# Ledger of designs, part 50: designed miniproteins, single chains, continued (3)

Each design is a single chain, and the fold is of that chain. pLDDT is the mean over its residues in the fold that is shown.

## One batch from the design tools (miniprotein)

Design m9725
Fold by ESMFold2-Fast:
Structure m9725 (fold): chain A 65 residues (1-65)
Amino acid sequence: MIDIEKVMTLATLSGKREFTVEEFRDILRKAGLSDEEIDEAMALAEKLGPTLSLEQILEILTANY
């Protein structure tokens, strides 16, 4: 089960308002997601463009998990 709260906490602790796709991958890995879960989330993130807002990250996690 994906810990959405942990992902969002790590994202907010970064102090960033925008995240690159690679920074998002690093956050997911630190949150303890499996490689398969990370790959699925990354495929969704890449469709949104080269950068993601906190709101887009939350939408990906809450809509798909």
Scores: mean pLDDT 76

Design m9726
Fold by ESMFold2-Fast:
Structure m9726 (fold): chain A 66 residues (1-66)
Amino acid sequence: MDNQQTLLTSGLVSVSRISPEAAKKLESLRGQSSEVQIEEVKKLTKEGKLSPLVGDSLITLLRTVE
């Protein structure tokens, strides 16, 4: 892997890219309310399964939907 690709991927994760674990959890919550999805993201972040940057980005996105 190239250092340039690693840095770019890291930057995208902190801005808008979702981790694979977060994507799987969101898929399992598909059809639930945005509040339920936000609570799950908060729990995953608190447990250290999601980085705080990724969790915050997901919460912001879900808040935009409502």
Scores: mean pLDDT 60

Design m9727
Fold by ESMFold2-Fast:
Structure m9727 (fold): chain A 93 residues (1-93)
Amino acid sequence: SMEEKELLELLKEEAEWLYQGLKELLEANKESAEKAEELRAERSPAFRARLEELAEKSEEMTKLVDEGEAGKNKEAKELVEEIRKKEEELLKL
């Protein structure tokens, strides 16, 4: 979204690691969506549950960044790492 693009630009100077984390998160979400669309098959409940977890983590990360607290930046980085792990698990299904 445009809001996501603007957010990434704002964070580049002050929090390079957070910017990189957000970029990776957005790319991982796009890849997961494209993979699901490509397969276009009936999915197991496990596959759907992992997609829901990824979506929830993305929303949580957005909220932490929007709240703008310095202490939340570490939590945002940890969420990016969790999302990457969930995405890898999803691709193995």
Scores: mean pLDDT 58

Design m9728
Fold by ESMFold2-Fast:
Order: structure tokens, then sequence, then C-alpha cells
Structure m9728 (fold): chain A 66 residues (1-66)
């Protein structure tokens, strides 16, 4: 879980948006039950192409995914 958030940040920094979309979707699905607000905000950021927000949300979620 935490590793998926870290991978998402890595791919955002690399600028590989296809991988960003893939990992962010997997992360949102994985956290949806425990953190529905974060999942919804991550999905919204991806829908809007707001990858900076997606990165910030992933970073915020890392301590919650243990």
Amino acid sequence: MKEKAEELIKWINEGDWDRVKEFARELAEAIREQHPKFAAELEEALANGDYERARSLAALMIPLLE
C-alpha cells in the first residue's frame, strides 16, 4: 500500500503520466474503504489532469497506508 503511494510520486516526478494514471487508480481502489475522501480526491485530481494534487495526496496518504 505505502509502496504504491511512493511509486505514484516517483512516476509523477518522472513525468510518466500513463504509469501515474495506473498507480493512482490502483491506490484509490485500495484505500477506498478506509479513506473514501482521499480516494475521491485522488480520482478527481486524475480526472482533471491535476498531477501536482495527485502527488500531494499520495504523499499525505503514505503515513496512513501502514
Scores: mean pLDDT 74

Design m9729
Fold by ESMFold2-Fast:
Structure m9729 (fold): chain A 79 residues (1-79)
Amino acid sequence: TRLLRPSEAAIEEMAALAATYSPELARKVRALGRMASVVPMTEADFRRRVLEAARAVGLSDEVAEELTERILAIVRRDQ
């Protein structure tokens, strides 16, 4: 399984996308991206954490899953 190492640019792009849904979610996504840069995590672990953060700020499961896939597309493109 591929470990994620998002760049600063990818982290800010992910946070900007999350900000269109919630400023709180943008903060959580930025923190997760920074964490992934220093603590190796799999794409599955990152997906799980982003999905949990989206649900925590009140997004529906459908919207949370859609946003999570869009965020992962940014990280995959960066790598």
Scores: mean pLDDT 83

Design m9730
Fold by ESMFold2-Fast:
Structure m9730 (fold): chain A 61 residues (1-61)
Amino acid sequence: MKEILRKYAEKLKNEEEKKKVLEHLDKGDIAGAAMTLSNALQKEGNDEELEELHTELERAS
């Protein structure tokens, strides 16, 4: 789970949003990291990466 979220966080173009995702992961807040990452990808218009993230998270569940 954490590895998936870190992988997709590194694809973010916005450094502030990337930092927020990583801060959530460092706190062990997986739900906060996932929500922050999904919102950031949507804001950047990166629909393909957002869909792949959701698919990988469902497989890891």
Scores: mean pLDDT 81

Design m9731
Fold by ESMFold2-Fast:
Structure m9731 (fold): chain A 72 residues (1-72)
Amino acid sequence: DREELARRGAEGAAKLVAAGLSPEVAGGIVAMSFGLNEEGRRLAQEAARAAAEGDMERATELVLKALEAGGV
């Protein structure tokens, strides 16, 4: 379901940021992996910033919005 995909996307973004990638790059990779449009990519980059700040609840909500905007 979309919530499970959003959780996995947020965890993926957090791991990429923890590995030293910028939130912009990490969010871009997550968006590309889900085949998201430009709006979905923007939201995924915001999710990666939230993950970088340790806010995993917000990161998951933003990935969910990215999936919805991207038509997934």
Scores: mean pLDDT 84

Design m9732
Fold by ESMFold2-Fast:
Structure m9732 (fold): chain A 62 residues (1-62)
Amino acid sequence: KVEELEAKAKRYEQGIENARKAMELAKTDPDAEGLIAGYERGLALFQRKADEYRAEAEKVKA
């Protein structure tokens, strides 16, 4: 269902936004070095998944 694919994409997009906010907060904390690296890896994966679900939703619409 298109709606399910779009909802999954939106959830990953929201996760990216939340992770970016958390990463900016972590940058102000000198003890959060490892946490920033974790967010960088997570952001790359979330972006890939969001793009994947968006592409699948467009295929179903066609």
Scores: mean pLDDT 78

Design m9733
Fold by ESMFold2-Fast:
Structure m9733 (fold): chain A 65 residues (1-65)
Amino acid sequence: MIATKEEFDKAVVKLLLDGKITPEQAEKLGKIVNSQGEEVDVEKAAKEAGLTEEQIKELIKLVKK
């Protein structure tokens, strides 16, 4: 799934606030996104940041909203 950096950042912040990911995972996601430009491959970025399958599904749901 491809998302804009803005949509991805909003989803990551919401997951962090909901306690679904750790601050360290959020920091890793931010570094990966900053290297990819304006469009983000959500699943690829999440896997590189070490998110679990369940965390990836939650992230995808939030990006779609």
Scores: mean pLDDT 78

Design m9734
Fold by ESMFold2-Fast:
Structure m9734 (fold): chain A 96 residues (1-96)
Amino acid sequence: SSEFADPLLRARKLAEEGKLPEALEILRAVIADAEAKKDYETLGEALKLLGEVYAKQGRLEEAKEAYERAVEAYRKANSPKLKEYEEKLKEVKEKL
């Protein structure tokens, strides 16, 4: 059911509204589905948003791990976002 309602857009909206636990629940489901399907583009986007949610919670180490996983997903997808997320990971590391 979450697949048909654009779960990444819903998770992003929830995160922007400060509903971080609800965003995390959706993101965990999206990540599991994307991993199973080897949909590395969607996996990268979900892991990126997971990192942003953890950063908003002050969970910088978990945010760093999520961004590192997003970089690997974008690499597997040959995504143009790879460089952007390498730079974001560097910024998060500097805050630890």
Scores: mean pLDDT 84

Design m9735
Fold by ESMFold2-Fast:
Structure m9735 (fold): chain A 67 residues (1-67)
Amino acid sequence: LSEEEFQRIIDNLIAAAKAGDLVAARVGIEEAAKVFSKEQLEELIKRLEEAGAPEELVNYAREKLKK
Protein backbone atom coordinates (compact mmCIF):
# COMPACT_ATOMS: atom_id res chain seq x y z
CA LEU A 1 0.00 0.00 0.00
CA SER A 2 1.53 3.31 -1.11
CA GLU A 3 1.46 6.42 1.11
CA GLU A 4 -0.68 8.11 -1.57
CA GLU A 5 -3.23 5.26 -1.54
CA PHE A 6 -3.23 5.27 2.29
CA GLN A 7 -4.04 9.00 2.40
CA ARG A 8 -6.74 8.64 -0.28
CA ILE A 9 -8.48 5.80 1.58
CA ILE A 10 -8.44 7.72 4.88
CA ASP A 11 -9.63 10.98 3.26
CA ASN A 12 -12.53 9.22 1.48
CA LEU A 13 -13.55 7.39 4.65
CA ILE A 14 -13.45 10.58 6.77
CA ALA A 15 -15.47 12.42 4.08
CA ALA A 16 -18.14 9.68 4.18
CA ALA A 17 -18.26 9.82 8.00
CA LYS A 18 -18.59 13.65 7.98
CA ALA A 19 -21.37 13.40 5.37
CA GLY A 20 -23.26 10.99 7.67
CA ASP A 21 -22.93 8.15 5.16
CA LEU A 22 -22.35 5.48 7.79
CA VAL A 23 -22.83 2.64 5.28
CA ALA A 24 -20.04 3.95 3.02
CA ALA A 25 -17.84 4.67 6.07
CA ARG A 26 -18.38 1.14 7.43
CA VAL A 27 -17.54 -0.43 4.05
CA GLY A 28 -14.43 1.77 3.92
CA ILE A 29 -13.34 0.49 7.35
CA GLU A 30 -13.81 -3.14 6.19
CA GLU A 31 -11.73 -2.55 3.05
CA ALA A 32 -9.07 -0.65 5.04
CA ALA A 33 -8.83 -3.52 7.56
CA LYS A 34 -7.93 -5.91 4.69
CA VAL A 35 -4.92 -3.85 3.52
CA PHE A 36 -3.86 -1.61 6.46
CA SER A 37 -1.25 -2.54 9.04
CA LYS A 38 -2.13 -2.31 12.75
CA GLU A 39 -0.39 1.09 12.88
CA GLN A 40 -2.34 2.35 9.84
CA LEU A 41 -5.63 1.20 11.43
CA GLU A 42 -4.65 3.07 14.62
CA GLU A 43 -4.08 6.23 12.53
CA LEU A 44 -7.51 5.72 10.89
CA ILE A 45 -9.17 5.43 14.33
CA LYS A 46 -7.40 8.61 15.49
CA ARG A 47 -8.61 10.53 12.42
CA LEU A 48 -12.17 9.24 12.85
CA GLU A 49 -12.15 10.49 16.46
CA GLU A 50 -10.68 13.87 15.40
CA ALA A 51 -13.38 14.17 12.71
CA GLY A 52 -16.14 13.59 15.30
CA ALA A 53 -17.31 10.30 13.81
CA PRO A 54 -20.09 8.46 15.72
CA GLU A 55 -18.88 6.24 18.58
CA GLU A 56 -20.37 3.16 16.87
CA LEU A 57 -18.15 3.75 13.81
CA VAL A 58 -15.02 4.32 15.94
CA ASN A 59 -15.78 1.12 17.90
CA TYR A 60 -16.28 -0.80 14.65
CA ALA A 61 -12.79 0.27 13.52
CA ARG A 62 -11.33 -0.70 16.92
CA GLU A 63 -12.79 -4.21 16.56
CA LYS A 64 -10.80 -4.60 13.32
CA LEU A 65 -7.55 -4.10 15.29
CA LYS A 66 -8.22 -7.41 17.12
CA LYS A 67 -7.66 -9.43 13.92
Scores: mean pLDDT 80

Design m9736
Fold by ESMFold2-Fast:
Structure m9736 (fold): chain A 97 residues (1-97)
Amino acid sequence: SMMVEERIEEIKKKIEEIERLVREARRAFEEGRLEEARRLVLEALRLIAEVTLKIRELLEENKDDKEVVEKLNELLKRAYELANEAVDLLAEIEARE
């Protein structure tokens, strides 16, 4: 349905925002701006939690739609990859404080 497609596009845009936050956090960390890097990583982790919950909700609502399930699983995998990157970066920041 158009509404499911709109929700998937919203999730994609949020993942792009998270990717930007993680990239900016890594740059801030490399430049020694530890407080800014930490703030950006924590914001990325907050958005990852929100996106993961929304993806899980859509997966439950669309269990019988194989194409939608495949798209949502790809987005969920990307969210988990970003979560791992953000958690690893947060550990690096904490180690330098």
Scores: mean pLDDT 90

Design m9737
Fold by ESMFold2-Fast:
Structure m9737 (fold): chain A 85 residues (1-85)
Amino acid sequence: MVEIGSVEEIAEEIRRGVEEYGAEEVSRQLLRQADGALRAKESGLLDDEQARTVAEALRNIARGAEEIGLDELAERLREAAERLE
């Protein structure tokens, strides 16, 4: 229940963002955040522990995106999470 609730909450937040800003804009913003994290790791601003934490967050966001049918966004976020590890 508690562990399932975190993914449900993320899915609801993404759904709300899509309603307010549109799916394309929400996808663009989330992918920009993922790219920022990858650049921060590459430049040494994120250590391995911080990078793993961000990767976990991106995987949870990807699951939320997939739950509401944003499959392409979910795939790209999972790719970014894998590159952070």
Scores: mean pLDDT 79

Design m9738
Fold by ESMFold2-Fast:
Structure m9738 (fold): chain A 87 residues (1-87)
Amino acid sequence: LVEEADELVKKGEEAVKKGDYEEAYKNYLLAIRLYLKAKDYKKAIEVAELMKEKIPEYKKAALHALSVAYKKAGDDKKAKELEEEAL
């Protein structure tokens, strides 16, 4: 799971370099989901922050992913703040 997610992050970074932001979004989002499934909440948060920074066109999706990651990590207050920011 984590090794698969690490590979997806690399694919997302290569997509950003090529200007393919839709492909980057798909790879980052799948990586976040795999990290969450592995309960690696720190890496899920790191990738969602990276997605927000590198593909700002998908900022709302990145904020939603951050909210989910913080909620699963037990930070319900931060999760709610991020969800409200995504509106």
Scores: mean pLDDT 83

Design m9739
Fold by ESMFold2-Fast:
Structure m9739 (fold): chain A 71 residues (1-71)
Amino acid sequence: MKPSEEIREKVIEELSKTVSRKAAELIVDAAVAGASDEEIAALAQMLGQSPETVRRLVEEAKRKIEELEKE
């Protein structure tokens, strides 16, 4: 499921407080796509982050999207 652009931007902005905006965009896209552990590890390698950090950020992005989609 693709969140609205407004919801996507809000979650990216929140994550951008701890990671770069480009990293936040990729993390949000991974959350929306339901990325596997292997996909999260590949993303972490690309971003220079630990897989554990990226997994936590993906889960946080999922929760924030759900909260904002509750209207």
Scores: mean pLDDT 79

Design m9740
Fold by ESMFold2-Fast:
Structure m9740 (fold): chain A 86 residues (1-86)
Amino acid sequence: MTKEEIEKLIDNIFNGELLPDSKMKELEEALKDPEIKRYVIEYVFRKIVLHHGIVSEEEAKEIIKNSKTGEEIVEKAKPKAEELYK
């Protein structure tokens, strides 16, 4: 899965479009690659937290700074994102 394909899938999810289970599985499989996982998390983080106001720019910088892996970014951002989509 390429970066462009990943961006399109994320954009479709954010637009409220239903993705086929096969495409969701492809994304999940791609996320096993640390490089792709990092890219996806940074893209999602930029799109959700900065454009939808889930966190401030200060909080976004702090999460990125304090996170060594993509998984840590997700763990720190997840409570903020879930509160918005509750």
Scores: mean pLDDT 67

Design m9741
Fold by ESMFold2-Fast:
Structure m9741 (fold): chain A 101 residues (1-101)
Amino acid sequence: SEKQRELIMFEAMLGVGEIMVSTSVRTKTPEEEMKELIDKHFKEIEEFALEVVKKYPELTPEIIAMLEEYTERVKSIVPPSIAAYIEERVAEIKKKLEEAA
């Protein structure tokens, strides 16, 4: 199924991002550099998710659920200031996904 392929690709993209964030924490990346990496990563997530939702609006709840689960995992491993920053970015992405559907 093309729909299932899109979800698998999205899951893979989220997994790569989780490794990137985890590595940044382990290597003690400065918060400003970590925010830049997060901005780039979430921009890529946003662009991919929007294209999926435009093609398959019925996948919107699944995409949002995957994004929410990913966000909670990532927030658990970063400093509180970065967690708050991620939460703000994710809220904006979720709004755009719901409006695009």
Scores: mean pLDDT 86

Design m9742
Fold by ESMFold2-Fast:
Structure m9742 (fold): chain A 72 residues (1-72)
Amino acid sequence: MLPTAEELVERYLERFRRWLEENPDASESEKLTQLGLLLQELVAELRARGVPDAEIKAAALRLANGMLEEIE
């Protein structure tokens, strides 16, 4: 079954956490680049599925906030 928007946010957060574990010496710039890439991929996937713009925005904000918390 296709994942929900919430399930996709959790999957992208898990991918970011795994990337951080694999790249412990990554610079702040590299971490922000990875954050931007994953955010772009989430938005593109939700867009392709026909998710409404308001829901895409909400999911993107949840993913962005979750990834920023992991960087600290």
Scores: mean pLDDT 84

Design m9743
Fold by ESMFold2-Fast:
Structure m9743 (fold): chain A 119 residues (1-119)
Amino acid sequence: MEEEEKRRRQYRIDAVGHALHVFAIRIAVEAGELPDTEEVRKEIFDEAVKALAYRRASERGLTDEEYEKLYQELKKSNTPLDKLVEEALQILRDEVEIDLSDREKFARNAVAFVEAHRR
């Protein structure tokens, strides 16, 4: 593979990984395993921003320097948390073709996708 193709693939894997973290935190909050606090909301925000930044970096073929700039711009954009969560969940829907109503199977398949593409 060319270096750009390898970088795009790594960004795609990173986007799915961070989107999976957003999903996992949301499920833990819904299950009462994590409190719905400002600290937890900040973690969801940071993971969702990374997921979106990596997706855009993959799609646009950005360099690591351009990715870092985009990530910082997205962090400063004050995008509503619910919108960032929706965008992160859309990454999982686009990349992981499974039944979203089966949350356990969805999580297992998303992890398997990330693991299978880490070389």
Scores: mean pLDDT 77

Design m9744
Fold by ESMFold2-Fast:
Structure m9744 (fold): chain A 74 residues (1-74)
Amino acid sequence: SRDETVDRLAAELGALARELMPTLSEEAQEAVERRLKEALAAVIRMARAGASPEEIRRHGERQLAEIRAFAAEA
């Protein structure tokens, strides 16, 4: 379901935050936190707009990968 997909992506974003935050400078932490919040907001917005679970999953997985890549360059 959409709700289950959102909950899973929210959990994965939270896990990514716990993984990355201890490794980053204060400035990088702020940037990564903003990106994580934006990713969660986008996933919730897609679900409210009636996007399929598959579309929400693809978008969320892309956002997780982009945030990880951003953090690696920070």
Scores: mean pLDDT 87

Design m9745
Fold by ESMFold2-Fast:
Structure m9745 (fold): chain A 87 residues (1-87)
Amino acid sequence: MNEIAPPLEGEISKPEIPDLDENNANQLTAKGFIYYLRGDYETAIKEFEKALELDPKNGTSAFLLAQAYVKMGREDEAKKVFSKVAK
C-alpha cells in the first residue's frame, strides 16, 4: 500500500490554490471544472469563458479553459488563453 508514485501531473493539483475573492468567477470556474471532469468540454469552455469575462486576470479559469480547449483539439485557442494570463 505504501509505495513511491508520482502525484497528479497536469491535473487540478498543478495550479496553486485559487483565489476565493470573486464569487461569480469562482462559481463559474467550479461549474466549468465539473463539466470538464464529466467530459462536457464545450460546456466547460463556456463556463470558463464567462468566468474570464468577469475576471480577465483569473489564472485558474484561464488554465482550465486552455485545458478544455486542448481536450477538444483546439490548441490554438488554448495558446491564446495562456498568452493572455502568462504575464
Scores: mean pLDDT 69

Design m9746
Fold by ESMFold2-Fast:
Structure m9746 (fold): chain A 83 residues (1-83)
Amino acid sequence: SSPVVRTFNLVGGVDVESLRRALEAALSMGLTGPTDLILESHKSGEVKRYISKDSTETLLERAEELAKQFPRDETTRVTLVVH
């Protein structure tokens, strides 16, 4: 089966609650399989990416750790690729 790709835009940077809301939205859409998480933040021309191959539930448990890697920014794009 083809992977399912979902993208969420987080305004105001990556905070724990915004990241949790994006991951919970993915779970509510049935995206519960093995998931690649791609976080891309943009701040005044700086691009920071993080790629993880954890499950969506594991990423929820790690939300505080992950949010610390992405300081507050104007826009953060969260892309989930479910295999």
Scores: mean pLDDT 62

Design m9747
Fold by ESMFold2-Fast:
Structure m9747 (fold): chain A 96 residues (1-96)
Amino acid sequence: SGAELLREIGKLVKEKLGEEKAKEVLEALAEFALNNLELVEGKEHLVIGAARLYLLEKYKDPSIANLSDDELLELFREELKKYDFTEESIEEAKKA
């Protein structure tokens, strides 16, 4: 589920960057996944950073580190399409 994916990304960000940053990143990722791009404005760097960390860990392909921000976001959007995101699933991910 989308909530499970967000929790996995949140755990990874927490392990690398700490709890406060993980919360901030998860809020930006949740809005990005819901296509609420106006709520991600000014926070694109959080989505890009988290997407890069997650895709590097998942695929174990070091070339992902060399993708442009646009190429990385397209790859991340394809990954997100495998999961169902709803406002309910986002609220559950934020509480857990």
Scores: mean pLDDT 79

Design m9748
Fold by ESMFold2-Fast:
Structure m9748 (fold): chain A 80 residues (1-80)
Amino acid sequence: KIEEDVKKFAELAKRIIEERITPEELNSLAEKYGLPDGLKAALERLYRLLQDMEKGVTSEEDKKDFERYKEELLKALDKV
C-alpha cells in the first residue's frame, strides 16, 4: 500500500544519498520491493542528479554545499 511504498522509497533514497547502493542494486531492490514505476523513476533521477552534482564540484565551496544538501536530504528522509 501507499504508506509501505513511501517507506521503501525513503529507504532506497537514503542509501543513494549515503553512497551505499550501486545502480544495479537499486534496480534489483526497487523491483523486489514492487515499487510503482513513478517512484522507481524518481529514485533513478535522484541517483543521476547526485552524480551530476558531484561532477560539477570544482571548488571548496561547491564541496561544502554538496555535503550540506546531502545532510538536509537525509534529515528529511529520516522523518518519513
Scores: mean pLDDT 79

Design m9749
Fold by ESMFold2-Fast:
Structure m9749 (fold): chain A 116 residues (1-116)
Amino acid sequence: SKEEVNKLAELAKKLDFDSVPVEEVEEVVEMLIDILEKGIELKSEEAIINAASALLRLTQSKAFHSLPKEKQEKITKKIQELALKIPNEIREKIELSKEEPTISYEEFKEAYEKYL
């Protein structure tokens, strides 16, 4: 539902990427992309902004840069393709959050599996 996707996107915005095991980083990328895609489908501005903000923050993280370069390039291309599906008025509101991460990967994964 739209409400469940909004809740997951809010948790994604607060996700501590330093808590993600290196072997799980690609799975976290897939979860965040799924939340963004559902936010776009449901036309939820809040979900789109929060999920896209989380993805931008992920691409600047040590966790993301621990991935092989080929995977980083593939993920970046997928994110760019999704960005083209976001209306301009929403896209201009997407920025890097300065909020302190408070949600562990374990808590985020449990919520994702429960709501999606």
Scores: mean pLDDT 83

Design m9750
Fold by ESMFold2-Fast:
Order: sequence, then structure tokens, then C-alpha cells
Structure m9750 (fold): chain A 55 residues (1-55)
Amino acid sequence: MEQRLQNAIDALETLARAGHDRETLENAAKVLVSAGLLTPEQAQQALDEALRRVA
């Protein structure tokens, strides 16, 4: 897995565990795409994986 994708998953997992809602996590993922750090596909993958880990 690419380091940027792994870092995004870890960051979104941390936000989810801190009690942030799904909308906040989706907005954080969109910011990463807008910043050029992730593709939209990678952002969706990171969000799905982070939510899977906290389930």
C-alpha cells in the first residue's frame, strides 16, 4: 500500500475513534483529494478501510 494512502487511513481512523461523525470524515477525505495528496478512488478506499477498522 502506498505511504500516502496508509497515512490517510490512519488519520481518518484517528478522527473516527475521537468521535467525529461520518460527514466530518468524508469532508476530510475530500480535502486530501483537493490538496492533491490522494485520488478520489484512494480517498474512498481510505474512508472505507478506516470505517471498517473502527466497526
Scores: mean pLDDT 82

Design m9751
Fold by ESMFold2-Fast:
Structure m9751 (fold): chain A 76 residues (1-76)
Amino acid sequence: MAKEALRELARLLKEYVASRFRAAGKEEEAEEAVEEIEKQEKEAIEWLEKHPELAEEVLEAAEREIRKAEEALAAQ
């Protein structure tokens, strides 16, 4: 669940930032932001695999951030 929550959060963040940069006509910045989010997602999942005892705390934090990202997307 925690890994899936991190993937969902990354997916929502990529949608949000790409949409914002695209609306401004900034395709290059959109691509760079998406690549950075993908890198951070991979690193976060790898870190979580090394700290499985923290999965519940990570899940709670990710669910909170997912809610914020969903609110930001809905506000567009």
Scores: mean pLDDT 80

Design m9752
Fold by ESMFold2-Fast:
Structure m9752 (fold): chain A 96 residues (1-96)
Amino acid sequence: MVAEVEIISVKSVEDTKELKGAYGLPASNSEEIARSIAYGAVNLGKKLKVTLAAPTEEEAKKNSEGTAKIMEEMKVKNLSGEEVEVKATLTEKKIE
């Protein structure tokens, strides 16, 4: 079994007015975020879409790449105790 996650990286703007509703998750700790997303994907049995935002496009991309790598390298057990691989797809989106 393989769980699929799409990670959408976005550049934050200083004025967050246009970012209302655009963010799915705060990008505070890539490992904790990766674990939470991976567990969700594995146990939901659906493709998850998550948005990671950072002040710069480079930071947003780096956070998304790091999160994807952590998810794909970890072995996540589902509720049945089976190890499930996580596959991450990276999408870049510019807001402003």
Scores: mean pLDDT 65

Design m9753
Fold by ESMFold2-Fast:
Structure m9753 (fold): chain A 78 residues (1-78)
Amino acid sequence: SAEELKKKAEELIKEAEELLEKIKEAEERGDVLTVTALKLRLIGILLELRKIAKELEKLGKKEEAKKILEKIEELEKK
C-alpha cells in the first residue's frame, strides 16, 4: 500500500541521516574502514528509497514520489 511505502521511506530516510552523522564522526577520526562500510550501507538505503519512489509513482502518488527523490538528492550531496 502507499501508506506502508511512505512509512518505510520515512524510516529509511531517518536511517540514512543517522548513517551520514556516523560517517562524519568516522571521517573526523580518520577511520577509513568504518567510513567505507557506512557508505556502502548508505548506498543500499538510497537504492531502496529509489525503488519505493518508483512504486509510489506507479500508484499515482507522484508528489510523494517526487518528495522522496528530492530527499535522496539532498542526502547524496552530503
Scores: mean pLDDT 87

Design m9754
Fold by ESMFold2-Fast:
Structure m9754 (fold): chain A 67 residues (1-67)
Amino acid sequence: ATPELTNEQLALLLRIYEAFGTAPVSAAEIARAVGRSQAAVRRTLRALEAAGALVPEPGGRYRIPGA
């Protein structure tokens, strides 16, 4: 089963969706949009990928799977 998201992971996922929708985005762009360090964002992105909430894309990008 997919692991349950923490409040921090869910909050980041929602902020990514609000800023970028389902478009592929880099950790640097996400960090800028949410006002966090790239290191903190990358840790949360790895957890979201492991949970299946984000899909890794070429060039170190991630996207939210859309309908």
Scores: mean pLDDT 78

Design m9755
Fold by ESMFold2-Fast:
Structure m9755 (fold): chain A 85 residues (1-85)
Amino acid sequence: SEADSFIEEAEEALNDGDYEAAKRFANEALKLKPFNPEAERIRAKSYLELHRDELEEEEKEADSLSTERYVATKLTRIALENEAK
C-alpha cells in the first residue's frame, strides 16, 4: 500500500541517519494509517534524535526552575524513548 511504501522509506532514512526524512515519511504514513505502531516508532525515534540536545537543555533548565516543569519534560522524553523502541 501507499502507507507501507512510506513506512519502508522512513525505515531506510532512519537506518541512514537521515532523521528529518524519516520523520517526514513516517508522518505521511500516519496520515494514511493512524496509530500504525511501526510508523509511530520511527517518528518518535526521529524526533528524539533530531531534538536530543534541545530536550537535554530543556530538562536541565526545568530542573533549575520548577519541579513540575522538570517532571513534565522528563515524562515527555521517556514517552518518546519508549515509542522509539
Scores: mean pLDDT 73

Design m9756
Fold by ESMFold2-Fast:
Structure m9756 (fold): chain A 72 residues (1-72)
Amino acid sequence: SMELERLKLLKLLYESVLSTTEFVIERIREFAAAHPDRDQAKLDELIAQNEKAREEVRKKIAELEEEIKKLE
């Protein structure tokens, strides 16, 4: 069905966002470790913000998976 196709596409888009967010978190962690002279508190805040965004995206993916399951 077109609705099932749409939900699968939305899930793919959110999975792409999740992958990008995880990549960003890892890059910030690497930067923080490589540059101990930089403001670690600000870097920790940035990591925390991105981890919160990652959790929201994971929840959205889980919701989409349940919707897809109901239509299959």
Scores: mean pLDDT 89

Design m9757
Fold by ESMFold2-Fast:
Structure m9757 (fold): chain A 99 residues (1-99)
Amino acid sequence: MEEGKKLLEELIERLRKKMDKYAEQGKTLEEAGKADKEIAVVLDFQRRGLELEARGGPLEEYIELVREFGEELIKLGYKEEEVEKIENALVAELERVAA
């Protein structure tokens, strides 16, 4: 099984549960991002990805965005080895879609 895909799925599920708790408190995603640095990092990554898609950005710009996302995860206390596996899984999917 692909370890990077599993780590990415675990990250997404953890963030979903975290965002659900903020929603139960009556907070928007933007308010949750102001209260929580991890949610803020993910929302920024999603926003920048959508901007790249809207302007037809090249594959290289998506790969750079993934690298920057990984750097932000490390700053949040994620292990470098786990972040590298997540980055590699995201890059592999981008390369597969571009082919």
Scores: mean pLDDT 79

Design m9758
Fold by ESMFold2-Fast:
Structure m9758 (fold): chain A 65 residues (1-65)
Amino acid sequence: GSEARRRAEEEAGRKGDQALAQLPTVLDEMVARAKERELTPGEREQMAILARAVGRPDLAAEFEK
């Protein structure tokens, strides 16, 4: 029923909130990895998007170069 769908959406929302809360940590881990190797253009673009999403436009600008 609609209740089962609503519960699934609530569960997905909680998982999304947890993933969102971990985005700054994920970004920090990707930045650390970038220091160990050169990033591809696609990886740099993805990191720039992630940096903007977590409120780091300065870092996003660095990865767009």
Scores: mean pLDDT 70

Design m9759
Fold by ESMFold2-Fast:
Structure m9759 (fold): chain A 96 residues (1-96)
Amino acid sequence: SMLEEAEKKKEEIIEEAVKAGLDKELVEKTVELELKLRSDPKPKEEDIVEYLLLRYELAKQQGLDEEAREELLALARKYGLSPELLAELEERMEEI
C-alpha cells in the first residue's frame, strides 16, 4: 500500500531528523506539508511558500542555511511562484 509506505517513511524521516537534533514539531509539519504538495497536481502558492520556509528553518538549525537558500529559491522557481511571491519568500527567509 502506497499510504502505508508513505507513513512508514514519514516516521523514519522524523526519527532520523530528531536524532540529528532537529525540532520534532517543525519536522512533522514540514513532512505533512511535503506529502500534501506531492498529492496535489496544482498545490496552493501559500502551501508552497510555507513548505519552503519550513525547510529553510530546518536547514538553519543544521547550519546549512546558505546552501539551502539557493536550493529552495530554485525550487520556488520550479514550482512557478510569481516574482512577488519569490520576493516575499526571500524577505521571510531573512527574518528566520
Scores: mean pLDDT 78

